# Designed miniproteins, single chains, continued (4): the designs that were tried, part 49

Each design is a single chain, and the fold is of that chain. pLDDT is the mean over its residues in the fold that is shown.

## One batch from the design tools (miniprotein)

Design m13686
Fold by ESMFold2-Fast:
Structure m13686 (fold): chain A 80 residues (1-80)
Amino acid sequence: SVDDKILELEAQLGLLTMYVTVLLKDPSVSEEQKEEARKLLDEAIAKVEEAVASRDEAKINAALAELDKIIAELKKIAEE
């Protein structure tokens, strides 16, 4: 259902937010990497808010796919 997909999207955003929070507190991560992580989190929040407000299953599925891409980008930043 749309409600189940919204819960999945919110859960993924919660995990992403936790990951960024940990990264921002890491003294081995550069200020440039932290700034990029903040921008990626802001982008993820905006996409989730838009998808949830639309209540469109296709848009929610697209937002889930975009969050997966953002998580992959954050992992690359953490591994550099």
Scores: mean pLDDT 83

Design m13687
Fold by ESMFold2-Fast:
Structure m13687 (fold): chain A 72 residues (1-72)
Amino acid sequence: AVKTPEQVAAGLVAYFKTLPTLTQQQVAQEIAHELKAANLAEPDHIETVASTVAQALGFDEAALIADVKAEL
């Protein structure tokens, strides 16, 4: 089954909320890992997932998108 960017984002948000405080860099690394695993490392998909996670966890969207791209 192919995961959508929205499903990856929802799963990551749920996962991060079960963990102790994470740095923005740790969040970016995990997003990059899951996007590679799902074969969704395309610019539009990176933006969708990183923006959704940033909004849910209170990070700056542009900064998190840049950090995820740096980890890819």
Scores: mean pLDDT 82

Design m13688
Fold by ESMFold2-Fast:
Structure m13688 (fold): chain A 82 residues (1-82)
Amino acid sequence: SPIEALSVEVPGAEEAEVGEVVDIRITLRNVGSTPQTVTLEGLVAPAGEGKVAVAREPVTVTIAAGETKTVVVPATVVEVAP
């Protein structure tokens, strides 16, 4: 794939309470020679002990050739069942 993931950040996720919304920040780079359309879905990120942040809705983004783009995806903090 010409799309590379450079970083993933979830600011404040460790301190977030169940039911709060946190931003998943994904920095993507298109190393290809053509624009690429990426759909981000099914995202689950750590949110501290016993919790994860879940992105419920797909986010679609187009990244131009050679572009680095940060995509912000809202995610809801939920408790992890055993």
Scores: mean pLDDT 82

Design m13689
Fold by ESMFold2-Fast:
Structure m13689 (fold): chain A 69 residues (1-69)
Amino acid sequence: SEEELKKIEEEARKFIKDNDPLSIATVMGSLAARRQLEEVYEMALSRIKDEAERKAFELGRRAALEQLK
């Protein structure tokens, strides 16, 4: 969600303040990838009108995001 992304971004900014540039780049890259994935999933989900397909898609989305963590 937008609120969760905000918290992750705030956490990343705090990490940036106290850490080296390479570690910063790694965290920011991971955050950007996750944000893009969330946006793609939201767009796809909004286009699915069949409730059973929406539930299946949401379960798949959650599984994929857990693997990305």
Scores: mean pLDDT 63

Design m13690
Fold by ESMFold2-Fast:
Structure m13690 (fold): chain A 72 residues (1-72)
Amino acid sequence: MEEIRETAESLGLKLTEEAIETLAEFLKQHPQARALLPYILMLAAGEARKRGRTVIEAEDVREVLAGLRLGP
């Protein structure tokens, strides 16, 4: 959790607690995705912006993570 919050803060991004929990659970199951954390956060921020929000919500994270499940 702290790793996600610290990375988001370094990028100037804000996440809801639900978004942090969703991402933390994913990283717990896929530790290799930690190297992609800044990239995942930037994509989630883009999804939030498409919805007219400046705060990343769990739905934004879920959409990005769904994309990561597809493809080798």
Scores: mean pLDDT 78

Design m13691
Fold by ESMFold2-Fast:
Structure m13691 (fold): chain A 87 residues (1-87)
Amino acid sequence: MMEKEEAIAKAEKVYEQTRKVVAEGIKVAEDNEDLVNKLKALEGQARAALEAAMKGSVELAKSSYRTTQRLLEQAKKLLEEARKKKE
């Protein structure tokens, strides 16, 4: 239980960062619908992974944590692209 709870807590923290990156990315990419849609999709995927972790086993919680980390990295790349366009 403690191991699963810890993995979920870490995934939630990463999801919170993803939400913040997505929010900033949407602001700076406001005229680029493709980037906005990709950012929204990443947030949705991260939320789904977190929900699956909470419902599943400790193995699923660990997998979801890794998934949220990858999604955060992808969101950061999209934010950087948005910043270059915003200038």
Scores: mean pLDDT 77

Design m13692
Fold by ESMFold2-Fast:
Structure m13692 (fold): chain A 80 residues (1-80)
Amino acid sequence: SVVEAAAKGVREAALKLGLSEEQAEELARRLIELAKETGSVGKALDEVGRLAIEEYGLSEEQAREIIEAAEKAGVRAVLA
């Protein structure tokens, strides 16, 4: 699904930025939960970006990298 692809994108980008496997998995899980609650992957990504900054101390630039990776993964899933 698009949400599952976006969540994998979040996990992979978070790991690349130096977050632990546990932290990366938690962000991916939160994206899935928030997308289900809000009905919007875009809103879920905005919340995940805020959590990455607030809970894990990432910069705004690093949070944007996570969001962009998730969006690219989601677009690929729609086109497949």
Scores: mean pLDDT 83

Design m13693
Fold by ESMFold2-Fast:
Order: C-alpha cells, then sequence, then structure tokens
Structure m13693 (fold): chain A 72 residues (1-72)
C-alpha cells in the first residue's frame, strides 16, 4: 500500500490516537488525488498522490512523484 511504501522511506503518517478505529478521520480525500499528512525527519509533510497512481504499485511510480503539477 502507499502507506506501507511511504513508511519504508521514513515517512511517519500522523496517527490520531482514538478509542475508535478511524477509516477517514480528518483526512482530505479529493476526487482526483489522495492527500496524506505526516512527518519526515520530524518535519510536517503533505504528500499528494494523484488518483491515476493509486492503482499502481508505489515502487513503479517513484520517478513520477516529483511534486510538479501537470499542466495542460
Amino acid sequence: SWEDFLSSLGFELEIIESDEPLENPNLSVVTDSMILEGRLEGRKLTVNIPKEYLDEKPEAIIPYVGGNRPRP
């Protein structure tokens, strides 16, 4: 999964401790992408994963997760 992959890179997903399991706590999910909030090296980081990449294995997409918006 994307969470497992990002964790392998040292990205720590921000987990809200709760008595109940949260499927969608305070996560912003948009139609064309998934936004994950967490920390890398103690710094808050937001990772934006385009919808097209959610069906692919993360390792195959690494070269294309470069932070640039596609422009028309």
Scores: mean pLDDT 49

Design m13694
Fold by ESMFold2-Fast:
Order: sequence, then C-alpha cells, then structure tokens
Structure m13694 (fold): chain A 100 residues (1-100)
Amino acid sequence: MLSEEELLERLREILREIGASERSIEDVVKLFREGLKKASEEMRKKIQENLLRMEKLSVEDKEKMMIYLISAFSALVAGDEERAEKIIEGMMELIDKLEA
C-alpha cells in the first residue's frame, strides 16, 4: 500500500495534468489529507485503487472522476463515511465502464 504522502503526490500529478492551479492543488490536497485521517483502512484501500485506476484514464475522464473524488472527501471530512462509500462505489462502476 502507498503511504499517505505517496497518494497525495499522485493526486497532485493528476490535478496538474487536468490543468488545476497550484493554489487549487494545495486546497484539494489539504481536503484529502483531512479526509484520509477520518477514513477507515478499507476506505483508504478503495481510494488508492480508484486513484491508481484514474491515472490510466484520459485527461477528460480524469477531470470527471476528480469531481466525484472531491465529493467523497468532502463527505469524509464532514464525518459521513456512508455517503463517501457510496460515491467511491459509484466511481468504481464508472471507471469500469470507461475501461471497457
């Protein structure tokens, strides 16, 4: 499993690739760092899997999936792990369709 800092660095790479500003990148990284602290080990594993799968997508599909990932982390920061899990599961289904 990747460390938190390794996951966050891969996140920065995706955000730069989709054209996010350095300010927006650091804001999203801060959100993700806070969300990871509240996430269960199983949730962190699912997040890692989705992030690694996102790296293989087109720039357009990375941008779409990033919106879902930000929404999931917003839910985690708010303490709503059930909502975060549903969003992550929905992302996995969408990525499966994009990879087909």
Scores: mean pLDDT 84

Design m13695
Fold by ESMFold2-Fast:
Structure m13695 (fold): chain A 86 residues (1-86)
Amino acid sequence: SNKIRLEALEQAKRVLENSSQEEIQDAIKILNSGKPFVKAPNSKASNETISALKILKKMGAPELTENTTVEEVIKYVDELIERLKK
């Protein structure tokens, strides 16, 4: 339902707003690797950050790359939230 999707996106937004650029980049690398969510010893990405980006990818955010910024990720979340509120 749209309510569950909104709650998931609002939770994802809170996680991503508290994530650094390096954490976002590492999380995107893990997500795009096609492997299970395994934190590398030198990765700053949290499981919460990886899960938040996975939600964005499933809900149709633009292609996430290693060059995607925190500001762009937050913009994608806001656009998805706005679409679901209509």
Scores: mean pLDDT 75

Design m13696
Fold by ESMFold2-Fast:
Structure m13696 (fold): chain A 115 residues (1-115)
Amino acid sequence: SVLAEVEALLAEMRKIVDEIAEIADKFPSMDKEALKKAIDKIVDLLKRMKEIDAQIEALLPQLPADEAARVRREVVTLTIAANLIVIGTEFDLSLKPEYQELAEYLRKKLKEIVK
């Protein structure tokens, strides 16, 4: 069913948010090279979330209006959660002069995703 396909995509989005949170939790223990690789992984995960969002949007017209509204709310909530974790990570990097270039790198990559 279309609903089952959408629920599977939402489950994948939830897993991505959890993976981003796990990466962010490890940031304080990382050196600059590990931080850059972690940033690249977060960027790839955010790009995957954008792909899943597009897949869900294509399926929403096939759902009843109330279910479509619920799914849209969940997608927005998960997207906000991922973005808040990433913004928090950027802020933490910005607090250290030695990480200014990494904070700017993350900020630049985030701007590329919203296109």
Scores: mean pLDDT 88

Design m13697
Fold by ESMFold2-Fast:
Structure m13697 (fold): chain A 94 residues (1-94)
Amino acid sequence: MSPLLKELFQEVKALVHELLEHVEEAKKVLTPEAQEQVDRLLAETVAQVGALEDEIVAMEKAGAPREELLKKLEEIRALIERTKAEIDEIRAQS
């Protein structure tokens, strides 16, 4: 794996870690039904992040420029922020 991919994946790992901490904190005050909803949302988001990471690897192998790889990192960041906002909405309804 290239140094650039290692750096990008370290950033993705940090974003996922922040999401996991956000989930853990939210679960402390949620009902069991709301916890199940958050768990399903987390599983879906993790799967989508994994698919985007696979796309980044394929793009680099195809010779995509750094700018295009950074756009995919921005997609991952936006996805995680949206998921955190949805968790906050679930928490507010609980």
Scores: mean pLDDT 87

Design m13698
Fold by ESMFold2-Fast:
Parts: sequence; C-alpha cells; structure tokens
Structure m13698 (fold): chain A 88 residues (1-88)
Amino acid sequence: MLPESFYELAEKMRELSEESLRYAEEGDFEKAREAAREAEQIKRLIETNLLPLAEQSGDQAAIDLVNGLLKEVDENIRRMEEIMEAQK
C-alpha cells in the first residue's frame, strides 16, 4: 500500500492540469502556464521517486492508477498548449 499522501499528490497533479486547461480556455495564459508548471513538477516527482516505489511493492493496481493519471495530465497540458498556440 502506498502512503495516502502519494494519492493526494497524484490527485493534486490532475486538478492542476485541469485548472491549466480551464485557464487557457478563459484566456488567462499566465495562470494556465503556472498551473501546468506545478502539475509538471508533481509529475516529475511521481515518475522519479514515487512510481518506482509502487513498482518495487508489486502493487499493480496502484501502478495502473498512477499511469492513468499521468496520461490525463499529459492530455490536459497538450490541449492547453494547443489553445495557447491557436491564439498567437
């Protein structure tokens, strides 16, 4: 079992990526970039420190959950960047 704080961190990462997309849709590109940057920082922390611990524990359900969240974050950031580029 991974610590509760790991799941809280993963959820915060997803929420920040969703906020970055929302800010871009609203035209607030500065807030969109800041939210995306924070989400990417959490993503790097998860990939480099927390995901290897989940793999070591053999908790496939936790690994699958985290990989799903990472994919959602990547998709939200990609869409945010597309919106910002379209308005140049």
Scores: mean pLDDT 80

Design m13699
Fold by ESMFold2-Fast:
Structure m13699 (fold): chain A 87 residues (1-87)
Amino acid sequence: SKMAELVSKAVGQLLRMMGDVLDGDSEGADKSVDEFIKTVEELSKIDPELALKMAKTALNFAKSNPIVSKSSVEKLEKLVKEIEKKL
């Protein structure tokens, strides 16, 4: 299903973001955040509750890791707020 495809993609992008952080790759982490946001925005049109849980998980991870840029954290905070408006 489209939902299963988007969930698998979002999980893969979150794992890539985690890998980038472990490698100390701030630019890679920022790119992974941008791709994750696009996937989760699509997921939010189908399952906003699941999309919100995924967005909050990514935000909590990003806020806990100084390798993730302030810009990427702010993008994830914006994503969480935009999805919350749909609930």
Scores: mean pLDDT 88

Design m13700
Fold by ESMFold2-Fast:
Structure m13700 (fold): chain A 110 residues (1-110)
Amino acid sequence: MYELVDRLVRLARENGLSLRELAALADELAARVGGPVGAALRFLSGVALRADAEAGGSGEAGWELFREELRRLVDENEAAAAEDPRVAESLRALEEAIRLLIRELERRLA
């Protein structure tokens, strides 16, 4: 999962996106796919908007906060997933949401 988070941040930055623009893209994809993956995309949008707000306009600090929060959430959810199948399902939905964002960003660079 960490490699997917790092790749997402790199591709978003290579596309020249702000965190707010990544959040908007995640919301657009969430509306299209729905279900648990759509919920995970909306969650990613919220994380991006929070990181942007906390960074106070520093793009570099915002991307680092976004990366740190996602990594922390992955670690917490991986620990919980061994005891709760709903957490395991949410973690799988988050992975699929990140993969969808990566594919969309890669398409924009082609």
Scores: mean pLDDT 84

Design m13701
Fold by ESMFold2-Fast:
Structure m13701 (fold): chain A 106 residues (1-106)
Amino acid sequence: MAEEALEEMRRSIDAIKEAAKQSGVEKEKEIVELADEALRHLDELRKAIEEGDREAALRHLEEVARSLEKILELAKQSGDEELIKKIEEEIRKFQGAAGELVRYLE
């Protein structure tokens, strides 16, 4: 369901943000700021779905994905293997939920 997919996506981004805060890496602030940006786009994605604006929903979903890509790049630059692994795991969960969501945007 779309609601379940959106909730899973929010949980994944929140988990990434928390992992970054616990890591203490030099790029922590940048990762947290990107996660907050992704959460803002997720809120806009939810609104677009409620309004039936599929084109806007897909654009906001793309922006969330871009933020997550940047987060992973920053984590890799840190060399923190546990942080990288956690972010990759959460992005995989996000991608699964996003795939389900796209099926409901028909």
Scores: mean pLDDT 86

Design m13702
Fold by ESMFold2-Fast:
Structure m13702 (fold): chain A 71 residues (1-71)
Amino acid sequence: SEVEEAKAYGLKKKEEAVKSGDKEKAEELIREIREYGRKSTPGVRSVGLILADEAEREAERKIKELEEKKK
């Protein structure tokens, strides 16, 4: 399923962003989640972008916690 592939891709990139511990790298991976959703077929666009948004929000929250830990 294209939806399941989009979800798996977003989840994997989110996990990589969190594990990197690097804000710039995390932002790059979050951008890749966004681009994957946008460049997908119209049928995947709506669901994929929603899943990418959720993954991005969770990754941003986690990298913010990691940034606080570094300071």
Scores: mean pLDDT 68

Design m13703
Fold by ESMFold2-Fast:
Structure m13703 (fold): chain A 69 residues (1-69)
Amino acid sequence: SKRQQSLELLVQALERARELSLQGDDEGAQKVWDDAYKQAESLVGPEQARQLMDEAQRLVADRLQREGD
């Protein structure tokens, strides 16, 4: 589904952007996120892309919290 494709895209983009930021490539991190968000908006529209961004951020944060204990 377009929703599932967009969610996977945003989760992968958040994880990749985090890795780039940890390497000191903040500009590359921002570009990866911007490109993925634009693709998600094209697939599901701006309202649903925003909801999926929130969901993707929560999923990534939950994973980091479990590893950070």
Scores: mean pLDDT 81

Design m13704
Fold by ESMFold2-Fast:
Structure m13704 (fold): chain A 84 residues (1-84)
Amino acid sequence: SMEEKAKKLMEELKKLVEELIKLYEEAVKKGKITPEELEEIQRLLGEIQKLSSEIAKNFPELLPEVEKILSKAEEPLQKLGDML
């Protein structure tokens, strides 16, 4: 069903954003970011963008929830930026 598809896409988005946050936190803890870690961050950002676009196209009513999920990465990203 469309409802089950929406749920799966949202769960996948949450997992990707959680993985991104973990990479940011690991980089901050180490005090550095490697080229390999940067490439993985770029890969995850690409997947998040693609999935967010699919959700926006098929389930526009979920956009506020998508924005809330994405906002969870803002503080970890700021901490990473403050380190660099």
Scores: mean pLDDT 86

Design m13705
Fold by ESMFold2-Fast:
Structure m13705 (fold): chain A 60 residues (1-60)
Amino acid sequence: SMEDVLEGAQRALEKAKEIAKKMKPGEKATITIRVGDLTLTVEVEKLSEDKYLVTMTAER
């Protein structure tokens, strides 16, 4: 269900936050999480010491 996907997305975001703490500005990291039949690809880009961009793509 959509709720299962959102829960998986929240877990992915928590993991992304931990990785972002270890990154330097300008660095990018990609995390792949499987949620049921969906694959979530999470890209983390650190923009500055206290700012980062998270992009999430869901695929079947």
Scores: mean pLDDT 80

Design m13706
Fold by ESMFold2-Fast:
Structure m13706 (fold): chain A 59 residues (1-59)
Amino acid sequence: STTTSQHLLDQSGKLDAESDRLYKQADIYEKQGDFVMSEELRKKGDELHRQSEELSRQS
């Protein structure tokens, strides 16, 4: 592995963790009846998860 590969893995992990946090927040809003905010957060989580997967594949 290279420094670049390590950086991509670190970034991938960070994005995956952020995606997970957004999904948890979306679940909380959904349980509180805020379906609009829940949907918005899930879409953001999906986007970060896709970016994480892309970076992981590059490393």
Scores: mean pLDDT 82

Design m13707
Fold by ESMFold2-Fast:
Structure m13707 (fold): chain A 81 residues (1-81)
Amino acid sequence: MPVEVSERQREAAIAILKALEPLENTSALVFYDDEEDKIVVAAVQSNAEVDHTAEVEKIAREEAAKYGLEADVGVSVRSLK
């Protein structure tokens, strides 16, 4: 049975992904929780010159807040150069 997805949650997810695009060596997955009305962001950094954990958390929180949503952010740093 199809689950209805909030248009705001979808727009927030797209906005977060677009805002994270400039961060090199960082890959992100964004999920939305329809029942709890929140965004979940999982990001992985590999061979990055700089640890972007704080930047990812800031971007995700600020973008989600523009849509009235909370962001749960997890960042995994695999290696730094």
Scores: mean pLDDT 72

Design m13708
Fold by ESMFold2-Fast:
Structure m13708 (fold): chain A 79 residues (1-79)
Amino acid sequence: SLSVIAEAAPGVPASKVADLLEEAIAPFPATARSIFVSGDTVTLIADFPTKEQAEEAKKAVEEAFAKSPLVASVKIYLN
C-alpha cells in the first residue's frame, strides 16, 4: 500500500494539497483509497492491485510535490 502524509506550506489551504494528491494518483487504478484532512495535514492511504502500480503512484506523488511549493513537508511510504 501507499501512505502519504503531507503538511501544507504556510498560507496554502490543505484542500489544495489534497487536490494535488488526488490528481497525482488519478491515473493509477487503486483498489481502495482514502484522503482525509486534519488541520494543515493531508493523509492519503491507497492500495493497488500490484506493487509495481504502487511504486509508479509513489513516483507520481514525489514528482508532483517536487514541482509544487504547496507542502512544507511530505512523508511517503510503501507498506
Scores: mean pLDDT 82

Design m13709
Fold by ESMFold2-Fast:
Structure m13709 (fold): chain A 65 residues (1-65)
Amino acid sequence: SEASEKILRAAEIALGLTAEQLRSTKESIRTYTETQIKENPEESEEIKEAGEEAIRKLEEGVERL
């Protein structure tokens, strides 16, 4: 879905951020995920999984910096 793709893209963008921005970006991803679930209830499971995956990818990518 479009919402899932946007969530994953946010994680990619955050890979170059500082630790302060990493925290802010994770919060933004969570908030965006919740909003998308509310607006697209028929895709709630997919959107939730994408949000969790985006945060995990973000954390793993930053750990390698």
Scores: mean pLDDT 78

Design m13710
Fold by ESMFold2-Fast:
Structure m13710 (fold): chain A 92 residues (1-92)
Amino acid sequence: SEVEEKAREYTELIFNAEPTEEQWEEAAKILPYFTEELIKEIEKDPRLAGTELATRLKGFLEQLKAQASSISEEEAKAALRAIAAEIKRALA
């Protein structure tokens, strides 16, 4: 589906580039799909897989996914940006 394709695209942007403001807004709207794709990518990346950081990030993403129906778009964007920043620091 288009939402699953967008989730993969935005996940790739976090690992290889930077999402735009509009892309962060859309990612927050497809939160359950986006968090699932981020978890998969964290588990596949050899720089993250098996690390304590990966365990923490996956925990945050699972919590965010569980809150998808009640969390505000602004709060979801802030949480996703914070997680992305930690991923980028680990990959630097």
Scores: mean pLDDT 84

Design m13711
Fold by ESMFold2-Fast:
Structure m13711 (fold): chain A 77 residues (1-77)
Amino acid sequence: SEAVAAELVEAARRGREALVEAVRRHLEEAAATDPEIASAELRVEGDTLTVTVTQSDGSVSVQRLNLSELQAQAQAA
């Protein structure tokens, strides 16, 4: 959502560790509160966050976030 995006940008301004923690927290909250989410996995590899969400119907969505790009965008805004 736009609100989540805004929180991630603010966290990115605070630093990489804050950004990773914010993403992890939002994934945990989504998995805990949304019955359509069966599981959510976060993988950190260098500058890349890979988010894998498995829905209750078995569908899988994968989103990649670049930490350096997100931090650069936050600094430019």
Scores: mean pLDDT 74

Design m13712
Fold by ESMFold2-Fast:
Structure m13712 (fold): chain A 67 residues (1-67)
Amino acid sequence: MFPLNVENLAKIIREFLKGKKVGDEVDLSKLPFNVPQIYIDKALDIAGIKLSPGKNINIKVISGLPK
């Protein structure tokens, strides 16, 4: 099945967001691979990152990253 597990995805997402802070906009379509949204949601939960709902993939970091 998928070679990438949710824990590894959480690590990749944290690296992708390492330059971001609370209140920053995030474009998850720019992740280096296509992953179903359900795995992204689980990986965000594992990473402890909260994102605000947005339109057209633009979402803001609410918590889990530095201020």
Scores: mean pLDDT 66

Design m13713
Fold by ESMFold2-Fast:
Structure m13713 (fold): chain A 79 residues (1-79)
Amino acid sequence: SERAQMAEEGYLEALKRLFPDVEFDESKPVYEQAQLVYEKSEEQRKKLEEAEKVALRLYITEEFESVEELVEKIVREVS
């Protein structure tokens, strides 16, 4: 669905902002991108888990109208 694609794109862009030192590959699924963060440290893992919770909540509650709004909300709540 369009909303699911928007959520995946927004989550990846939020991860890029939250973890700027991680090299993300846009050709791979978002769940594989998250594994790159998981290997860094316990603090980064907790931050990733929080980002996943926020992204899922926003997707379920439909509290975003664009990729940009989703990115801003995830980054704001996790930072």
Scores: mean pLDDT 78

Design m13714
Fold by ESMFold2-Fast:
Structure m13714 (fold): chain A 57 residues (1-57)
Amino acid sequence: RDEVERQVQELLESLSGSGLTEQMEPSEWRLANGEVVHLRLRLGPDGRITLEELRFE
């Protein structure tokens, strides 16, 4: 689980660099290990992305 959380953080950092959409809604993400995660992200006024909700499937 800690490993998956690390991969999620790396994913979020990668996505912020590649331009995430500004619509923050529940979505499914596939991690490098094949695990599926449901995420809700928020884009702050300073352009920082924060994780509001994380759920493993």
Scores: mean pLDDT 59

Design m13715
Fold by ESMFold2-Fast:
Structure m13715 (fold): chain A 85 residues (1-85)
Amino acid sequence: VEIPSDDPPKLKELIKRVDALKKKKASERVPEAKKILEEAEKEGLDIFPLAEALLFWANVIGDKELQDFVTPYRKKAIKERNEKN
């Protein structure tokens, strides 16, 4: 179980995994990004920062497939936040 903290260690670990995605082939980045986002959801973590990091990387490395994949996740995270306070 997670103890409330400013920056959950699990989230930092997942962000590190996101950072490793830029070393993978484009076709491998989407499957890995999916695993990262799904693990974050299972752990009850906020997906928004992970989706933001993935989109930032996709933009920097020019990976359109990764951008297209992550965009719906980011929109979903924003929508959920909008439904909450």
Scores: mean pLDDT 74

Design m13716
Fold by ESMFold2-Fast:
Structure m13716 (fold): chain A 91 residues (1-91)
Amino acid sequence: SEKEKEERLRDFLEGVIEAAEQIIRWLDAMTSLTPEDVRTLEATLRTLEELIRIAEELVKKGVHVELAKRAIEALREAKRRIEEVLRRARE
C-alpha cells in the first residue's frame, strides 16, 4: 500500500542518517588509513552521492521533506569528511 511505501521511505531516510553519522564517528576514530580503507572510502563516496540524489528527489516530490533534508545534510557532512581524509591520504 502507499502508506507502507511511505513508512518504508521514512525508515530508509532514518537509516541513511544513522549510517552517515556512523561513517563520521568511524573517521573521527581513525589514526591511519590502509589501502583497503582508501578503496572502501572511495566506493562509499559514490554511494553517498547516489543517496543524496535520492533524498533530493524526495524533497522535490514533497515526500518526508524535513527528514530528507536532514538526510542530505548528514550525507553531505559524511562526504565532506571522507573527501578531507582521502585528500590527506594522497599527500
Scores: mean pLDDT 87

Design m13717
Fold by ESMFold2-Fast:
Order: sequence, then structure tokens, then C-alpha cells
Structure m13717 (fold): chain A 98 residues (1-98)
Amino acid sequence: MEEVDTSLQMTGEQVREFALELLEAVEKLLPEENEEALRVLEESRERLERAPDEELVEVLMETLERLFAKLSPEEAREVTDIYLEKLKELVEKTLEEK
């Protein structure tokens, strides 16, 4: 009967994987000429890999805020679409693997 504690530990890892996958997808969309946005993504990947589970959401939110400051309105829409798509896939996968 230790399943509850195990589930809590896995949640942090799933958040990290989600965040890293999101950043990878965004990097693929960004033009090479937007070096500032690409630098934010690279620095954020290192921060997410080193962050403890408690800080993952905070690091991700800070990353998105800084990233959006460096994006055009069109790039910001594409990033938002990826975020929603990835979030929907995560929710659907979790519901199917019940």
C-alpha cells in the first residue's frame, strides 16, 4: 500500500518531461534569426533538468514569460497552440491509461 507515495514522485518526473518536450517543439518552430528566444530555450532546458520537482512549475512559468517577451505575435500564437496540443495529449493519455 505504497502506491500513493509512488504516484506523487512520478508526477514531478512527468512535469519535467512535459516541459522539456514543449521546449523542444518550440525550438523547432522558431526561426534561426530569433537568437534571443533560442537562448532562453537553451538556458531553460538546463534549469528544468536541474530543478527540484517543487520548482518545475515555477521554472516553466518563468521560461514561458521570458520566451513570450522575445516572440512576435505570430510566434506567440504558434507556441500557445503547441502548449495546448501537448497539454491535451497529456490529459487524454492519463485518462486512457487508467
Scores: mean pLDDT 73

Design m13718
Fold by ESMFold2-Fast:
Structure m13718 (fold): chain A 85 residues (1-85)
Amino acid sequence: MVVAVILEFETPEQAERAAEALRETAKEMGLDAEVTRRGNVLYVFVVTDSKERAEELGERLRETAEEVGAERVSVQQVFIPRVVP
C-alpha cells in the first residue's frame, strides 16, 4: 500500500521546512518517506504493507501538515496487492 500526501503552502521556503517535519513523522513510525518539492507544493509518498498502519500514517501526516501551516492537504491511500486483494 502507498500513502500519498499532497500539501500546498504559501511559499516554497515554508514547504521546504515542512518537508523535514513530514520526514521526521514518518521516521518516528518506522517508515521512510519520499518527499519531493515543486515550488510551494510537497508530494509525500510512503510505502507500507498494512492498511491499519497506512490509515494511522495518513492521520499523523495530516496532523503534522496542519501544525506546519499547510493551506491545502490531500491524503490518498492506494492499495497495491502483491497477489490478490
Scores: mean pLDDT 73

Design m13719
Fold by ESMFold2-Fast:
Structure m13719 (fold): chain A 63 residues (1-63)
Amino acid sequence: MSMKERIERVKKAIEEKDVEALTGELSNDILALHIASRSDDPTKEEYQELLKKVFELFGLPYT
């Protein structure tokens, strides 16, 4: 599965406020985004912004 596919699935779940998918079936996609957000990847800012939105839906601070 490509990073683009992971981003697309997570973005859709955020838009739909699908907390069950984000905590369940998409948890591995979120973990992959978290790992990528800590790397020296030129797109890491996009990953960080997605993670912030996920945490906001959970009512948790993103640090």
Scores: mean pLDDT 76

Design m13720
Fold by ESMFold2-Fast:
Structure m13720 (fold): chain A 88 residues (1-88)
Amino acid sequence: SLLARLQPYLDKARELYPEKTYEELSDEDKAYITTLADELGLGDPKELSPEQLLLLKALRVAGLDPSTSAEELAELRRAVEELLAAAG
């Protein structure tokens, strides 16, 4: 599972970005999250749930390129849906 592979990065994202909203992030992190949120169909990064934002922060920590393949983006979309279903 992609989500299981992301677990160490989720833990690191909680450490590096404790309770930080999108607006409290650096300009570099905002640009990354905005690009990846658009690619994943999540919409406006300011409207992201805490769970969605944490996942994107974890992908940033993992060094995922937002310009990645369509297949990897499809896998990420499934992981986001799985995470949101588990959280709500």
Scores: mean pLDDT 73

